# Designed miniproteins, single chains, continued (2): the designs that were tried, part 43

Each design is a single chain, and the fold is of that chain. pLDDT is the mean over its residues in the fold that is shown.

## One batch from the design tools (miniprotein)

Design m5471
Fold by ESMFold2-Fast:
Structure m5471 (fold): chain A 73 residues (1-73)
Amino acid sequence: AAERVLEALLKAYEELGLDSLSLGTLAKLTGLSKETVREAARELEKRGLVELIETENGKRKETYVRLTEETLK
């Protein structure tokens, strides 16, 4: 799960110049549930590869997963 989430983030960075994706977008790209993506993102965050960012999007909080600068070296 974690490897698939990291691969999707790196591909989005290389192809689209995006360093962060929402949990929902990652779930669609990986074929995993949002909960599985969140747990995978937490594992990657413990490894220093990503950061979890909570934002307010109007009516609800939204969580993004962002690649760290250390991962992009």
Scores: mean pLDDT 77

Design m5472
Fold by ESMFold2-Fast:
Structure m5472 (fold): chain A 52 residues (1-52)
Amino acid sequence: MEERRKVIAERARFAGYPDEFIEEFRKVTTPEDERKVLDKAYEYYKKQAEKL
């Protein structure tokens, strides 16, 4: 379980997600929590893309 959270956090860091989302990935214990963090990251990048 811990190993999966570490891998997800490292992949998010590599993909350039903000530190706040990486910390939320480290706290994820269920697939539902993982989905919520991914949705937040998606909305963040969507808004950033609209500014370009």
Scores: mean pLDDT 66

Design m5473
Fold by ESMFold2-Fast:
Structure m5473 (fold): chain A 85 residues (1-85)
Amino acid sequence: SEEEKIKKAEELLRQGIDALNAGDYETAARYFEEAAKLLEETNSPGAKIVADTFRKAAEAARAGNRDEALVYATLALMQLEILKK
């Protein structure tokens, strides 16, 4: 279901943040990209906006910009909480 995809994206987001905090930027980027893919599979405009935020988090992580990646990850977390409502 769409709700299950959103919950999985939230779990992947938390795993991505943990990877960022561990200094594993490539693993963090993969988790964020996996979350974005799940959200892109929904027919929700809101979910597609959140997917874009996850893509930006992944790009920042791959660039080695931990602070920027954490800002986008935090924004994605807030957006997911709104989307679940």
Scores: mean pLDDT 87

Design m5474
Fold by ESMFold2-Fast:
Structure m5474 (fold): chain A 69 residues (1-69)
Amino acid sequence: SDAAIEEEKERIEQLVRNFRSMNPKPEELEEIEKLAKEAIEALENRDLEKFTEKWTELLRLGAKVVKEK
């Protein structure tokens, strides 16, 4: 549903804000923001395969940022 898509978009945006607050390297933050944008675009297009791909990469990169601190 459109409501579920909007809720998921807000969740992704909140995750990006959380990563930004951790002061990652500029290159890592740029990639995180790019992956989040691509995940949101996939959600809006209802492309579940693309969303899962981008979401998984975003979480992997985020885990690296947290671990390197």
Scores: mean pLDDT 83

Design m5475
Fold by ESMFold2-Fast:
Structure m5475 (fold): chain A 76 residues (1-76)
Amino acid sequence: SATEEALDAVVNAKDGITEGHVLAAVEAILADPEAAGAWLRTDPARRERLRSYIEALRLDRPSEALERALAIIGEV
């Protein structure tokens, strides 16, 4: 799915994770929480890496979208 492709792109970023990558992942999670939940359940280590990137961005630039994405990750 488009959500899975966007999430894969973030965790496979070769030159490090940028703010743009994290925001794209957040938008993908919010656009399709069910597909995102399925992707997050497949690999717990990958889920925790994504959570840490979103938490780091939240500390620097808090937003409702980041909080909503973290809540969805927390329910997996």
Scores: mean pLDDT 82

Design m5476
Fold by ESMFold2-Fast:
Structure m5476 (fold): chain A 87 residues (1-87)
Amino acid sequence: MEERRETLRQELADIDRDIAYLEKKINEVKEALKNGDKTIWVENARGEWEKREVTKEQAEKYIQALKDRIDGLRFVKARLEEELARL
C-alpha cells in the first residue's frame, strides 16, 4: 500500500510539472504574439521542438491545442487524486 501511495504521489507531481510546463509555453506564445514575433516554438509529430513561422490564427490554434492537453492532464490528475484519497 505504501508503494502504491508513493507511486501515485510521484505521478501527480509529474502531471503538475507537465501542466506548469504547458502553461509556460502558452504564455511564451502569447508574449511572442504581443511583441509581433512571427516565429514560435512548436512540438512536431515526432515530439521534437522546432521554430516555425506562423500566422496569428495558427498560433492561436496551437495555444488551443496546448490548452486541450492541459485539460486532459487535469482530468487524469483528478482521477489519480481520487484513487489516492481511497487508499
Scores: mean pLDDT 81

Design m5477
Fold by ESMFold2-Fast:
Structure m5477 (fold): chain A 80 residues (1-80)
Amino acid sequence: HMHLETVRVTITETLKGRETAEPVVGRVGFMEFRDTEVTLSRDPETGDIVVTHTSTATQPMWDGQQPVTELRFDGPFVEP
């Protein structure tokens, strides 16, 4: 059967060739995520901005399924 699991999820996005404005630090727009911490860094080799979001998320899961705890995107993170 399906059940809900609450886990800590890390979401990393890389903004290739773009510089993100200061205002995106400290914001996350997902309803299912809470207690979100945002960290901004820059890759010294490429100059790309790396944004890391760490949040508590509730996920629907089947019995025996492993929860998603890490996601990585080569671009801006977009809410589905």
Scores: mean pLDDT 59

Design m5478
Fold by ESMFold2-Fast:
Structure m5478 (fold): chain A 70 residues (1-70)
Amino acid sequence: MLEEYLERAREGDEWAALVAAVLAAAEGDTKLAEEARSLIRSPRVREEAAYLIKNPERARKAAEAILASL
């Protein structure tokens, strides 16, 4: 699942980039989360992703909400 969102993010899907960053941050993969965040074009959305990467517990809750909505 994370790999699918990362692939879509590399294709220019900004929402997929945010989802990939959140999922990677929730798993503790800071390197992958920052890679996904770098694919986000909106400065505001990049800042939101940075916040979640710095707050893994919040990233885990966000990941749960995202996965439940899919």
Scores: mean pLDDT 81

Design m5479
Fold by ESMFold2-Fast:
Structure m5479 (fold): chain A 75 residues (1-75)
Amino acid sequence: SAAELAEQAKRAARRLIAQGRQLIADKASPEVLEKMIATLDEWLAYIRANLDMSDPEVAALVAELEEVRAQLLAL
């Protein structure tokens, strides 16, 4: 169902945020950072296309994904 897909996407987003933050902390290689940025771009596009952005939880997850992406890009 759409609700099940949304919950799966929210769980994936939380996992990606944690993974991205860990890569920043670990000072991961440029190759690893580039692959994570690409993954974040794909998930941001998916969430914006498929989830309800008026949901405060979705909006907060998108904001955190964009913040982590910006931090990875700045390394």
Scores: mean pLDDT 88

Design m5480
Fold by ESMFold2-Fast:
Structure m5480 (fold): chain A 102 residues (1-102)
Amino acid sequence: EEEVKKLREEADKLREEAAKHYGTASAAFDLSGDQLGADEARVLAEPDKELFDKYYEEAKKRLSGLSPEEARRIGVEHLQRGRDLSAEAGKLYAKARELEKK
């Protein structure tokens, strides 16, 4: 069904965008010394490991000159944005599943 396909494609894009934010958050938390925050972001990005790793390495290079406090602020912001995007993706996946039951 075309509607189900479109919902899944939109959800996949949001999930992928979340993985980019989780990669940046994890790199920022690692730089700040927050291993728990870094690990949380990695777990949340598990389905999109390659995308997470790409953005982690890019962010690690970009953020390397920041203070721990600055890095932690960036980590918190990106982790929250990732969570918001993951929640929205989850809603679209749920809608797609309900339409398939019809």
Scores: mean pLDDT 86

Design m5481
Fold by ESMFold2-Fast:
Structure m5481 (fold): chain A 97 residues (1-97)
Amino acid sequence: EEFQPSDLYKKVVLNEEMQKIMEKIGIKERELTLQDVVHALLSYASEQKLFDLETDPSLVDVSNSELGKLLKVEKFDARDVKGILKLLFESKLLELA
């Protein structure tokens, strides 16, 4: 499904695994906007020191993280919001509310 910019304001429901990730950064809500989910995911990556600051600061290396196991990827581009959302939906970590 192709995401439009207005879709970032749509609410989504987090699955149990994604909710546990969000709780680690202080987010207790099960229902968030797509924009809030992306911001929270990047905050989690920052707190867990997953950004590849030495080679490409836009890349998030999740290969050795719990998040990487849920997404089934080793890396993603923090600037590719559509790619991040696609991974989250394809991994069934969130659903449209």
Scores: mean pLDDT 77

Design m5482
Fold by ESMFold2-Fast:
Structure m5482 (fold): chain A 65 residues (1-65)
Amino acid sequence: TPAQSQLDQLRSDYQSQDDTIDDQFDTAVQNGDQSSQRQLVDQYSVMTQNYYTQVSSLVDQISSE
């Protein structure tokens, strides 16, 4: 289904961003770069919120009609 393809894309994007943020956050922690840590936490929050919002909408669409 089109929604299935969209879910796959969202999962792929989420995994890629999660991997990148995790790596950068670990590096920032090792370097004591609190500014980068704060920015990465904010980016993670936005990414996660966007992911769940879109997933919820698509799941609803699939389950309804």
Scores: mean pLDDT 81

Design m5483
Fold by ESMFold2-Fast:
Structure m5483 (fold): chain A 87 residues (1-87)
Amino acid sequence: EELEKAIELAEEARKDIAKGDPSLAPIVTAGVEALRKGKEEGPGWLALARDIFEAAARYAEQNPSLKDVAEKLREIAELVKKIIDKL
């Protein structure tokens, strides 16, 4: 449930980024792929997804025009941390 929510939020953030900052789109795409692989191949991919979304959130938080995207990326990073903590 938590992992499905994280993937859903990441896909939503990807759509928002495509409209505002295309440079962040490859990073968020890599994060989504890592979340999906985490579901299939295990916790190493979830740790990678955590690090990707943490970095993406930190970058977006430094840009005022990306405030809404930054909030979504932060929520995704926190959800992935909670998933890992339950493993």
Scores: mean pLDDT 79

Design m5484
Fold by ESMFold2-Fast:
Structure m5484 (fold): chain A 61 residues (1-61)
Amino acid sequence: MVTDDEIEIGMAEIVIGVANVYVKNTGDRKGAADFLRDMASKLKSPKAREMLLEEADRLEK
């Protein structure tokens, strides 16, 4: 059975992919990081939120 947590983890992976394509096309790492943090605040899965926040931090290094 696919859990809501597993669905949100899959969504986080897609969102991370989109954010990285956005950075490649625009160079706007801060905008991408802000977007990932906003998306993390809307998710209920702690693991999915962690994935988005870790990627946002990576982009702002």
Scores: mean pLDDT 82

Design m5485
Fold by ESMFold2-Fast:
Structure m5485 (fold): chain A 73 residues (1-73)
Amino acid sequence: SEEIQRLIEKAKKAETEGKLDEARRYYRKAAELAYKEGDWDTALKYATKAGPSTALIIIGDILDEEFERRKKE
């Protein structure tokens, strides 16, 4: 997604400028948007960069969706 890529670029710029809290906020937004779009790999990757609380929330949401999908088989 174009939007996800823009958020990642903003996060990387903030990291380069030493604005770690701002970078984490952009990574969190990118992870949340990727999760909503069904891109679990991108969601997990950037959730971990956003911090442990965000990573655990996104992982939990993905696992719940995967288990629901498995139960419908």
Scores: mean pLDDT 78

Design m5486
Fold by ESMFold2-Fast:
Structure m5486 (fold): chain A 86 residues (1-86)
Amino acid sequence: MNETILDFRLMAIRTEAYLLYRSFGVPKEEVVERFIRELADLARWALSRGLPRDLILRRVKKAVETLAKELGIDAEELIERAEKAI
């Protein structure tokens, strides 16, 4: 189901961003820019598959909050950036 694919891909994108920062030493700014770009691509895919915008934003916000905590970034700022990219 499309929702299961969305959840799986959000988990994968978040996990990759975390590993790039924590294990590979990629700068926060680069990790965040890549993460936002991948979220925008995923959101466009989900919208094209007929998933409701509200559902997509709810799932994205949870992924963003988790990554923001892991990276030590303000979650609200990162959520705003993600929403603007969709």
Scores: mean pLDDT 84

Design m5487
Fold by ESMFold2-Fast:
Structure m5487 (fold): chain A 78 residues (1-78)
Amino acid sequence: AEKKANEDANTLLAAKGMLEAAKIYQEDKESGERSIKALLDTAAKVGERTKEAAERIAKQKDSLEAVEKEYEKIKKEV
């Protein structure tokens, strides 16, 4: 239970961070790409589940609507 709660919390934090980075990407592509790369590197160090959640959102970065839909899916999975 505690381990799952920690994994769920880390997954949500990574997903939220990636959503924010994708919003930056819509305003400034270069700054957004740097933020996305940094968050992907950080998520990979936390764990596989966190990495997968961050990658799912990052793949949708060209569409804010798709990013928001993927974030909502991840929220329902935790």
Scores: mean pLDDT 82

Design m5488
Fold by ESMFold2-Fast:
Structure m5488 (fold): chain A 104 residues (1-104)
Amino acid sequence: SRALELAEEARRLYERAVRAAKRGDDEEARRYLEEARRLTDEAVELALQYPGGEILARGIEVFRREAERAVRAAKRGDDKEAELLLGIGEGLFGIAVAIAKLIS
């Protein structure tokens, strides 16, 4: 689905934002975050247009929250916390995607 394609692209951009923040490249991290937020908003809007899309939308929103926490942790130099938060977000997103595919 288009919503899933946009969500996967946003996920990659959040991962890039965390890596940029870990390197101290705040400008690059900011650019990746801005694009990731835009794609995430579009993915959530599209997911909610379909019956049963609420699970995918919730998974995308949870991933966004944890990924943005990960970027903030990376900016503080807390690389271990950043990796943990990103991993939690990715795991929960993967579960939401799997459930959404089963009910589609």
Scores: mean pLDDT 85

Design m5489
Fold by ESMFold2-Fast:
Structure m5489 (fold): chain A 78 residues (1-78)
Amino acid sequence: SVSEKIAKEYEKRAEEDEKRGDYFNAGLDYMAAAIHYYDSGKLEEAAKWFRKAAEYFRKAGRPEMADYYEQLAKEFEK
């Protein structure tokens, strides 16, 4: 789907951000990927990428954002 294609583009952008050491933008782009998987009805994949976003928000020194997206991922795994 178009949403899945866009999700893959955000995954690639996040990997580029990570390589630059830009953990905050990596978290944002992984979050965007998760949202597009959610829009396509792929809840397990959305959960996976929200967990990845949380990991990078934690590395970026943003624990509240990390906690939020980790909790959101848990809700999508039910």
Scores: mean pLDDT 89

Design m5490
Fold by ESMFold2-Fast:
Structure m5490 (fold): chain A 63 residues (1-63)
Amino acid sequence: SSRRKKVEEAREELRKLKKELDEQVQQSGETPELREARERALDYVTEALAKKYGLSVGEIRRG
């Protein structure tokens, strides 16, 4: 039960961070290099959230 709530909280944090990151990329003038950097940052954040909440990366990505 508490694990499902952790997944929801992690996914909410990920959505907020993704939005902020997308806004930063748009403000900087989108390039392929910036899009790749964004994807790498999202992977890093997802792994960090998985460790923080005691979840797998797959649980956060799937919900």
Scores: mean pLDDT 79

Design m5491
Fold by ESMFold2-Fast:
Structure m5491 (fold): chain A 104 residues (1-104)
Amino acid sequence: APAEYEIHVSADGKTTVTIRKDGEVETFDVKTPAEFAKYSQEGLQNGKLTIYMEAETAEGELGAAVLRSEDGKTLITFHRASVDAEGRIVLGEAVSETLTVANP
């Protein structure tokens, strides 16, 4: 598969991108809006981008948007997300229908 991109925005605003490609996993800090845009575009061009956002709540609520590029359009599905017993982020059930928008 092409590279998979995961962007994680913590409740304190700390942002990271994790890129999985050819059995390798790399994680980078995202410090600027330009870097966020760069990694988001690269993820969409590679076919899959997931953005996880932590809400600033007492329960540590986590939401996810899964973006895929297909036939010159972006498919967006919103999901629940959770943290498992090992501290790993787990993508949960879809909470929206898949939305289709033109690629920018």
Scores: mean pLDDT 72

Design m5492
Fold by ESMFold2-Fast:
Structure m5492 (fold): chain A 56 residues (1-56)
Amino acid sequence: MTVEELYEKGEIDKAIEELKTIYQGLFPEQELSDEYIKANFKEIIEKINRGEKIEL
């Protein structure tokens, strides 16, 4: 099940945890808060798909 599928099903907390794990695996030097992930969920998915680091 993808992070997007979890989000669409309303499993928001689980979607946030999965997305955080994926992002940290790609960019371990940059930590995102759960609050930031929740507010910017779609942007983070887009950045991950492009292999781009988020500008903080």
Scores: mean pLDDT 77

Design m5493
Fold by ESMFold2-Fast:
Structure m5493 (fold): chain A 69 residues (1-69)
Amino acid sequence: MKPLTPEQLDRIARELAEAFGVPYEKARRAVEAASKVDGDPWENAQKIAEEAGVDVPTAARALALVREA
């Protein structure tokens, strides 16, 4: 996946934090993890959830937002 700019990572992380009520630091980790993964969406969502300390729906949304960036 194409690397996101720091500004894009910050913006997406803020939007994710506000939408799902998670701390910015966790949202930022989820977005960064999502920007680096490929392959199976189920496995990727679980891996991002573990890395960032968020639930699977939040991780799945991070994947969607990163792919649209």
Scores: mean pLDDT 76

Design m5494
Fold by ESMFold2-Fast:
Structure m5494 (fold): chain A 80 residues (1-80)
Amino acid sequence: HMSPEELDVEIELTLVIMEVAIAELAYKQGKKIPKEFIDKLIKRAREVQERARALGMEDYSRLAEEVIERLKKIKEEQEK
């Protein structure tokens, strides 16, 4: 049995992971990802990480951190 809060974390994290994968593919194809999009996605990933941590979902919290790191890498590479 999964609580509604835990299910919401799983759904939100999955959506963020999908959007990050799409952004990474676009970046690899030479497209510029808007800074505002990256910043909003980092914020969403951080909010999910905090909720996962509060619920004891340690693996989900770690996945959210990995996603944040991937987004920060794209942001840094585009600003060079």
Scores: mean pLDDT 85

Design m5495
Fold by ESMFold2-Fast:
Structure m5495 (fold): chain A 75 residues (1-75)
Amino acid sequence: EEVEKYLKEAEEAIENAKRYETLAQHYRDLAQRLSGDPEAAFAAEVDYGVYEVASATWRAVAKENLERAKKLLEE
């Protein structure tokens, strides 16, 4: 029961991380396209940073839940 809960939380966190990673890639590409407009490029770089941090945060949540599930399975 508890193992299944942690595995499900990890799966959902991985899917959220992938979603934010896709958004980060979009804004990184947009920043490169806007390289001739420093203000617009900077705004896109800020959005890239926000979504990259969000993706990393969800990957950390997934890792924690996977480690908790592993401990329960190794008991």
Scores: mean pLDDT 85

Design m5496
Fold by ESMFold2-Fast:
Structure m5496 (fold): chain A 93 residues (1-93)
Amino acid sequence: MVEAKVEDAVLKGDTATIKVTVTNTGEPENQVSVTVRDAAGKLLKQVQGPTVKDGETVTTEITVDGIKAGEVLRVVVSATSGARFEKDVTVKE
């Protein structure tokens, strides 16, 4: 099973950093991708993330520019197995 944990976005200046941790338990190697949208559904960033092997936990950071504290970002983490995780995260200072 592939599981994703998305932490609240941390602001430095006008750049928000989102920490994403992906754990693979008992599945073949998965390619991870992360998509970040604003509350209106506008695409802000899309990145191909790390590969995650069976028994592996990988943490990656996604940065998004032009963000203010208190904004809500929609983060979608997708794996090649078809696993999909969606979380709304609030930008914190």
Scores: mean pLDDT 81

Design m5497
Fold by ESMFold2-Fast:
Structure m5497 (fold): chain A 96 residues (1-96)
Amino acid sequence: MTKAEVQRLAKELLGLSEEEVNELLEEEGLSNEELSLLLQAELYAKKGEYEKAIEYLEKALEERKKNNPDLPEEILEGFEKAKEAIRKAEENKELL
């Protein structure tokens, strides 16, 4: 995915500006590929396709590990929290 496509999806899905996307890429050390996978996870979650959303989160984590072999545990915990949030959203949909 190109940088322009990542910025467009971030704006549409998260309401992030181009400047905020650049800050995420620089401050958090996210690659364009990792951010693309995270945005796809958000898109699938919005569609109610929670299994695919979790799949794309796991792909984003694999991309992060590929680019950062010394991955901090805090990032691993962040991905686990995101997966749990998606699972809770799926459960809440079934209770409505």
Scores: mean pLDDT 69

Design m5498
Fold by ESMFold2-Fast:
Structure m5498 (fold): chain A 118 residues (1-118)
Amino acid sequence: SLLEEAREAIRKGLESEGEEKIKYYREALRLAEELLKEGNIEEAIEIAEEILKHAEDPEIIAEAYKLLALAYARQGNFEKAREYLEKAVKIYLELGKTKEAIEAETDYGIEVIKAAVS
């Protein structure tokens, strides 16, 4: 049902413009993060990739790249995880969002440690 809720949020985002579109894409990313926490890694990747096909807002794009980095790290695909992390960090830094860039690196580091000790 989290997957169905995330898909519904993307559908509403596609039918919306401006701040409402951003709100729905953020809700879909939040639901995808919950899917990832529950171990539904492939579903979290599906939602982030679907958002990236349509999102134009740099902050939403960075958030989606961060989620992909965390998801691929949890899968043990550290090459893809690092590539997406670097994309997210680059956008955050270009936007002057240094705190968000640091949080992305930190969250990634935690997932790498979890993968190593699981």
Scores: mean pLDDT 89

Design m5499
Fold by ESMFold2-Fast:
Structure m5499 (fold): chain A 67 residues (1-67)
Amino acid sequence: SKQDEVTEKVSEVLDDLGIAYTIEEEDGYVKVTTESEITADLVSRIQKETGYAVGVVSSKELLVYWE
C-alpha cells in the first residue's frame, strides 16, 4: 500500500542518516517524530525518496502526506 511504501522509504532515509525516530501511520499521511532537529536537507531527501509532500509541524515532527 502507499502507507507501507512511504513508511519503508522514510525509515530507510532516517536509518541511513543515523537519526532515531518513531512513525505513526494515519489516513492519508504518516507522522514522523525525530530525536534530532529536522533540517531542510532531511525534508528534501524525504520528498525525493517518497515523491510525496512533507509538512514540518515542529523542530522534531513532520508529516509525509498523499491525501
Scores: mean pLDDT 84

Design m5500
Fold by ESMFold2-Fast:
Structure m5500 (fold): chain A 58 residues (1-58)
Amino acid sequence: SKDDLRKQTRDLALQGASLTMQYLLALLQGDYASAEALNTQIQQVNKQIQSLLQQIKS
């Protein structure tokens, strides 16, 4: 259902927010290798969110 898709989107958005916080902390610490890996994960989460939003819009 669309409500299930909204819940999945919310849960992924919260995961993305957590990864973004970790990314900023890695940058602050000068851990650029961890920051690059975290940025890749953030991009994957954002792609999943966009896919779910398109399904909700349909």
Scores: mean pLDDT 88

Design m5501
Fold by ESMFold2-Fast:
Structure m5501 (fold): chain A 73 residues (1-73)
Amino acid sequence: VAEAAGRLARAVLLAFQGRLEEAQALGEELLARYPEEVLQAAEEALRPAVREAVALARAGRREEALAVLEEAA
């Protein structure tokens, strides 16, 4: 789960940076490599960090948002 969570955090970070093709490719690798239950557990573990990053980005604090996602990866 921790490895899947780290990889999922990286995919979210790439999407946040606008690197959608790379985020999509990593997402497809995750779906092929891990069972859905493991991916759901990884999403739940990552949800607080993603929520914090989204809130920071909406406040214009983009650098802090990226740092939160990098720390989760």
Scores: mean pLDDT 75

Design m5502
Fold by ESMFold2-Fast:
Formats: structure tokens, C-alpha cells, sequence
Structure m5502 (fold): chain A 115 residues (1-115)
């Protein structure tokens, strides 16, 4: 699972304080790609070259496109997660613990919304 492997890699880099904004951006792009692929959508590889602002814009577009479907909740929560990671990076507080907490809270919110 590419997303699982990327999560483990990112966590390891955060533990060694080697993680950059680029690693977080790649993780979010991979999450979007994974969801779109499961929805049978064609994925634009340019996602992996997007900035935080561009990723937030695509997530807003995907939320509107899927607003009447359960997938909308996933895109809404990914947008919230991107905003949290951007804030943590800006504040210099993106630790392994903060990353795991944000990811866990996002997963819990997804599960609650799709039940």
C-alpha cells in the first residue's frame, strides 16, 4: 500500500527531524490519488507538484464535485488535515506525535461521518 508506506517513511523522517514541506505535500497528493483511484477517477500526476494552496483548491473542487456522495466527507477531512499540517509546519510544531494525532483525529471524523 503506497499510502501506508509513505506514512511510515514520513513518520521516520519526522523522528529524525529530516522531514520537509515536500514530504507532507507528497503524502497529501498520494492520499488524494488513492481516493480518486478507488472512485474510478483518472488521476493527474501533476498533483505531486502542487503547493499547499493548490492542494487545498483541488480538495475544495473535489468536495463540491462529490458533495452529494459519502466521498465528500473524506475530501472535507483531507482539506482540514492539510490546513492542520500547514499550520504545524508554520509554527515549527510538526512532530511525530502531532502528525499521528492529526491523522488519528481525521480518521475518527471520517468514520463518524460515513456511519
Amino acid sequence: DELSDKTSELLEKLLSEESTEEEILEFIALAIKTILSRLGEEVDESLFNYTFEELKEILKELYEKYKDESAAAVFELLLELVEEFEKLIEEGKLTPEAFQKALTEANNKILKKIE
Scores: mean pLDDT 74

Design m5503
Fold by ESMFold2-Fast:
Structure m5503 (fold): chain A 58 residues (1-58)
Amino acid sequence: SEREIQELIGRVARVLAAHPNPLAVTDEQIAAELGVTPEQVREALKKAGVKSKRVLLP
């Protein structure tokens, strides 16, 4: 659902913000930290229209 996608995107953004090199963080690293699959991370980013992780940074 859209809510579930937005919640996952919010969690992805928090993971990136906590890393010293957020743009170097892989989908595999994000997935491992959130307890989801890399596929779920990629699909959520695609469905939310996030083409670059830079858009999720403050």
Scores: mean pLDDT 80

Design m5504
Fold by ESMFold2-Fast:
Structure m5504 (fold): chain A 72 residues (1-72)
Amino acid sequence: MEVEEIGRELLERAYQEAKKYGEKAADFARTAVETAILHTRDLPPEEARRRLQQVADNTLKLIKERVEKEKA
């Protein structure tokens, strides 16, 4: 329950941040975080939160790298 609330908040934040880079980026971030929530549901809350934050950060980093690569 608490892990799902944390996951929802992280998902919404990542989605909104990724939306700055476009709808495709936002959808990619949403899918990545949703998938991570499913895989972390059975983990202890502290570990689930750490993993979810890491996935969100890595996903945003990948989006940023792709936007920069588009500029060559």
Scores: mean pLDDT 77

Design m5505
Fold by ESMFold2-Fast:
Structure m5505 (fold): chain A 94 residues (1-94)
Amino acid sequence: SVVKYVAAGLNLAAADEELTRYRETGLLSDLEEALNDLASALELAREIQHRTLLERVLTLAQEAEELARQSGNEELQNRAREIRVEAEEALAEL
């Protein structure tokens, strides 16, 4: 679906901007927003089974997991890890 492809791309762009904002601000709310948009992008990319979108989700999820670890926030670390693992599993099934 072109609509799902565009929606996934927009969520990925938003997540990337929010991770950049988190690096500048250190505000956990920016990291939470990035994880929410990343989870939405993952769901859409999985539904359309799109390799390039799933690879982008994986890259940003790995970045988010590192940032969450550095933050010391266990909840955000667990959320980022779940997104990364799910993206890896989705890619393995293509």
Scores: mean pLDDT 91

Design m5506
Fold by ESMFold2-Fast:
Formats: sequence, C-alpha cells, structure tokens
Structure m5506 (fold): chain A 61 residues (1-61)
Amino acid sequence: LSPERRARVEAGRALAESDPELKALLDEIGAILDTVGDAFTAALEAGKSVEEALEEAARAV
C-alpha cells in the first residue's frame, strides 16, 4: 500500500475510536463488502463471466 493509502486507513481508525456511531456504520459497510467480495470470487472460481459474477455479488447483499 502507498503511504497515502495507509495514512487514510489510520485516519479512519482514529475517527472510529472517537465516534461509536461511525464505528458501527463502518463495521456494517465492511460486512457488506466482505459478502459481496466473497460472492464475486466464488462466481469467478466457478467459471462464470465477470457480468454473471457481478449479478451473484448483487444477490449476496
């Protein structure tokens, strides 16, 4: 990761520590992204096209 991207991640963590509502929202977004990413990867591993993999990812949420 570039130093700029690392700095943004650390800034996000600091904000989450100071704001419990923001932390809860980031945790929820993270869970959705993990679900989407897993579904997309599984579809590609099953030999589906990128278009079909995107459809499977959309269904996963």
Scores: mean pLDDT 73

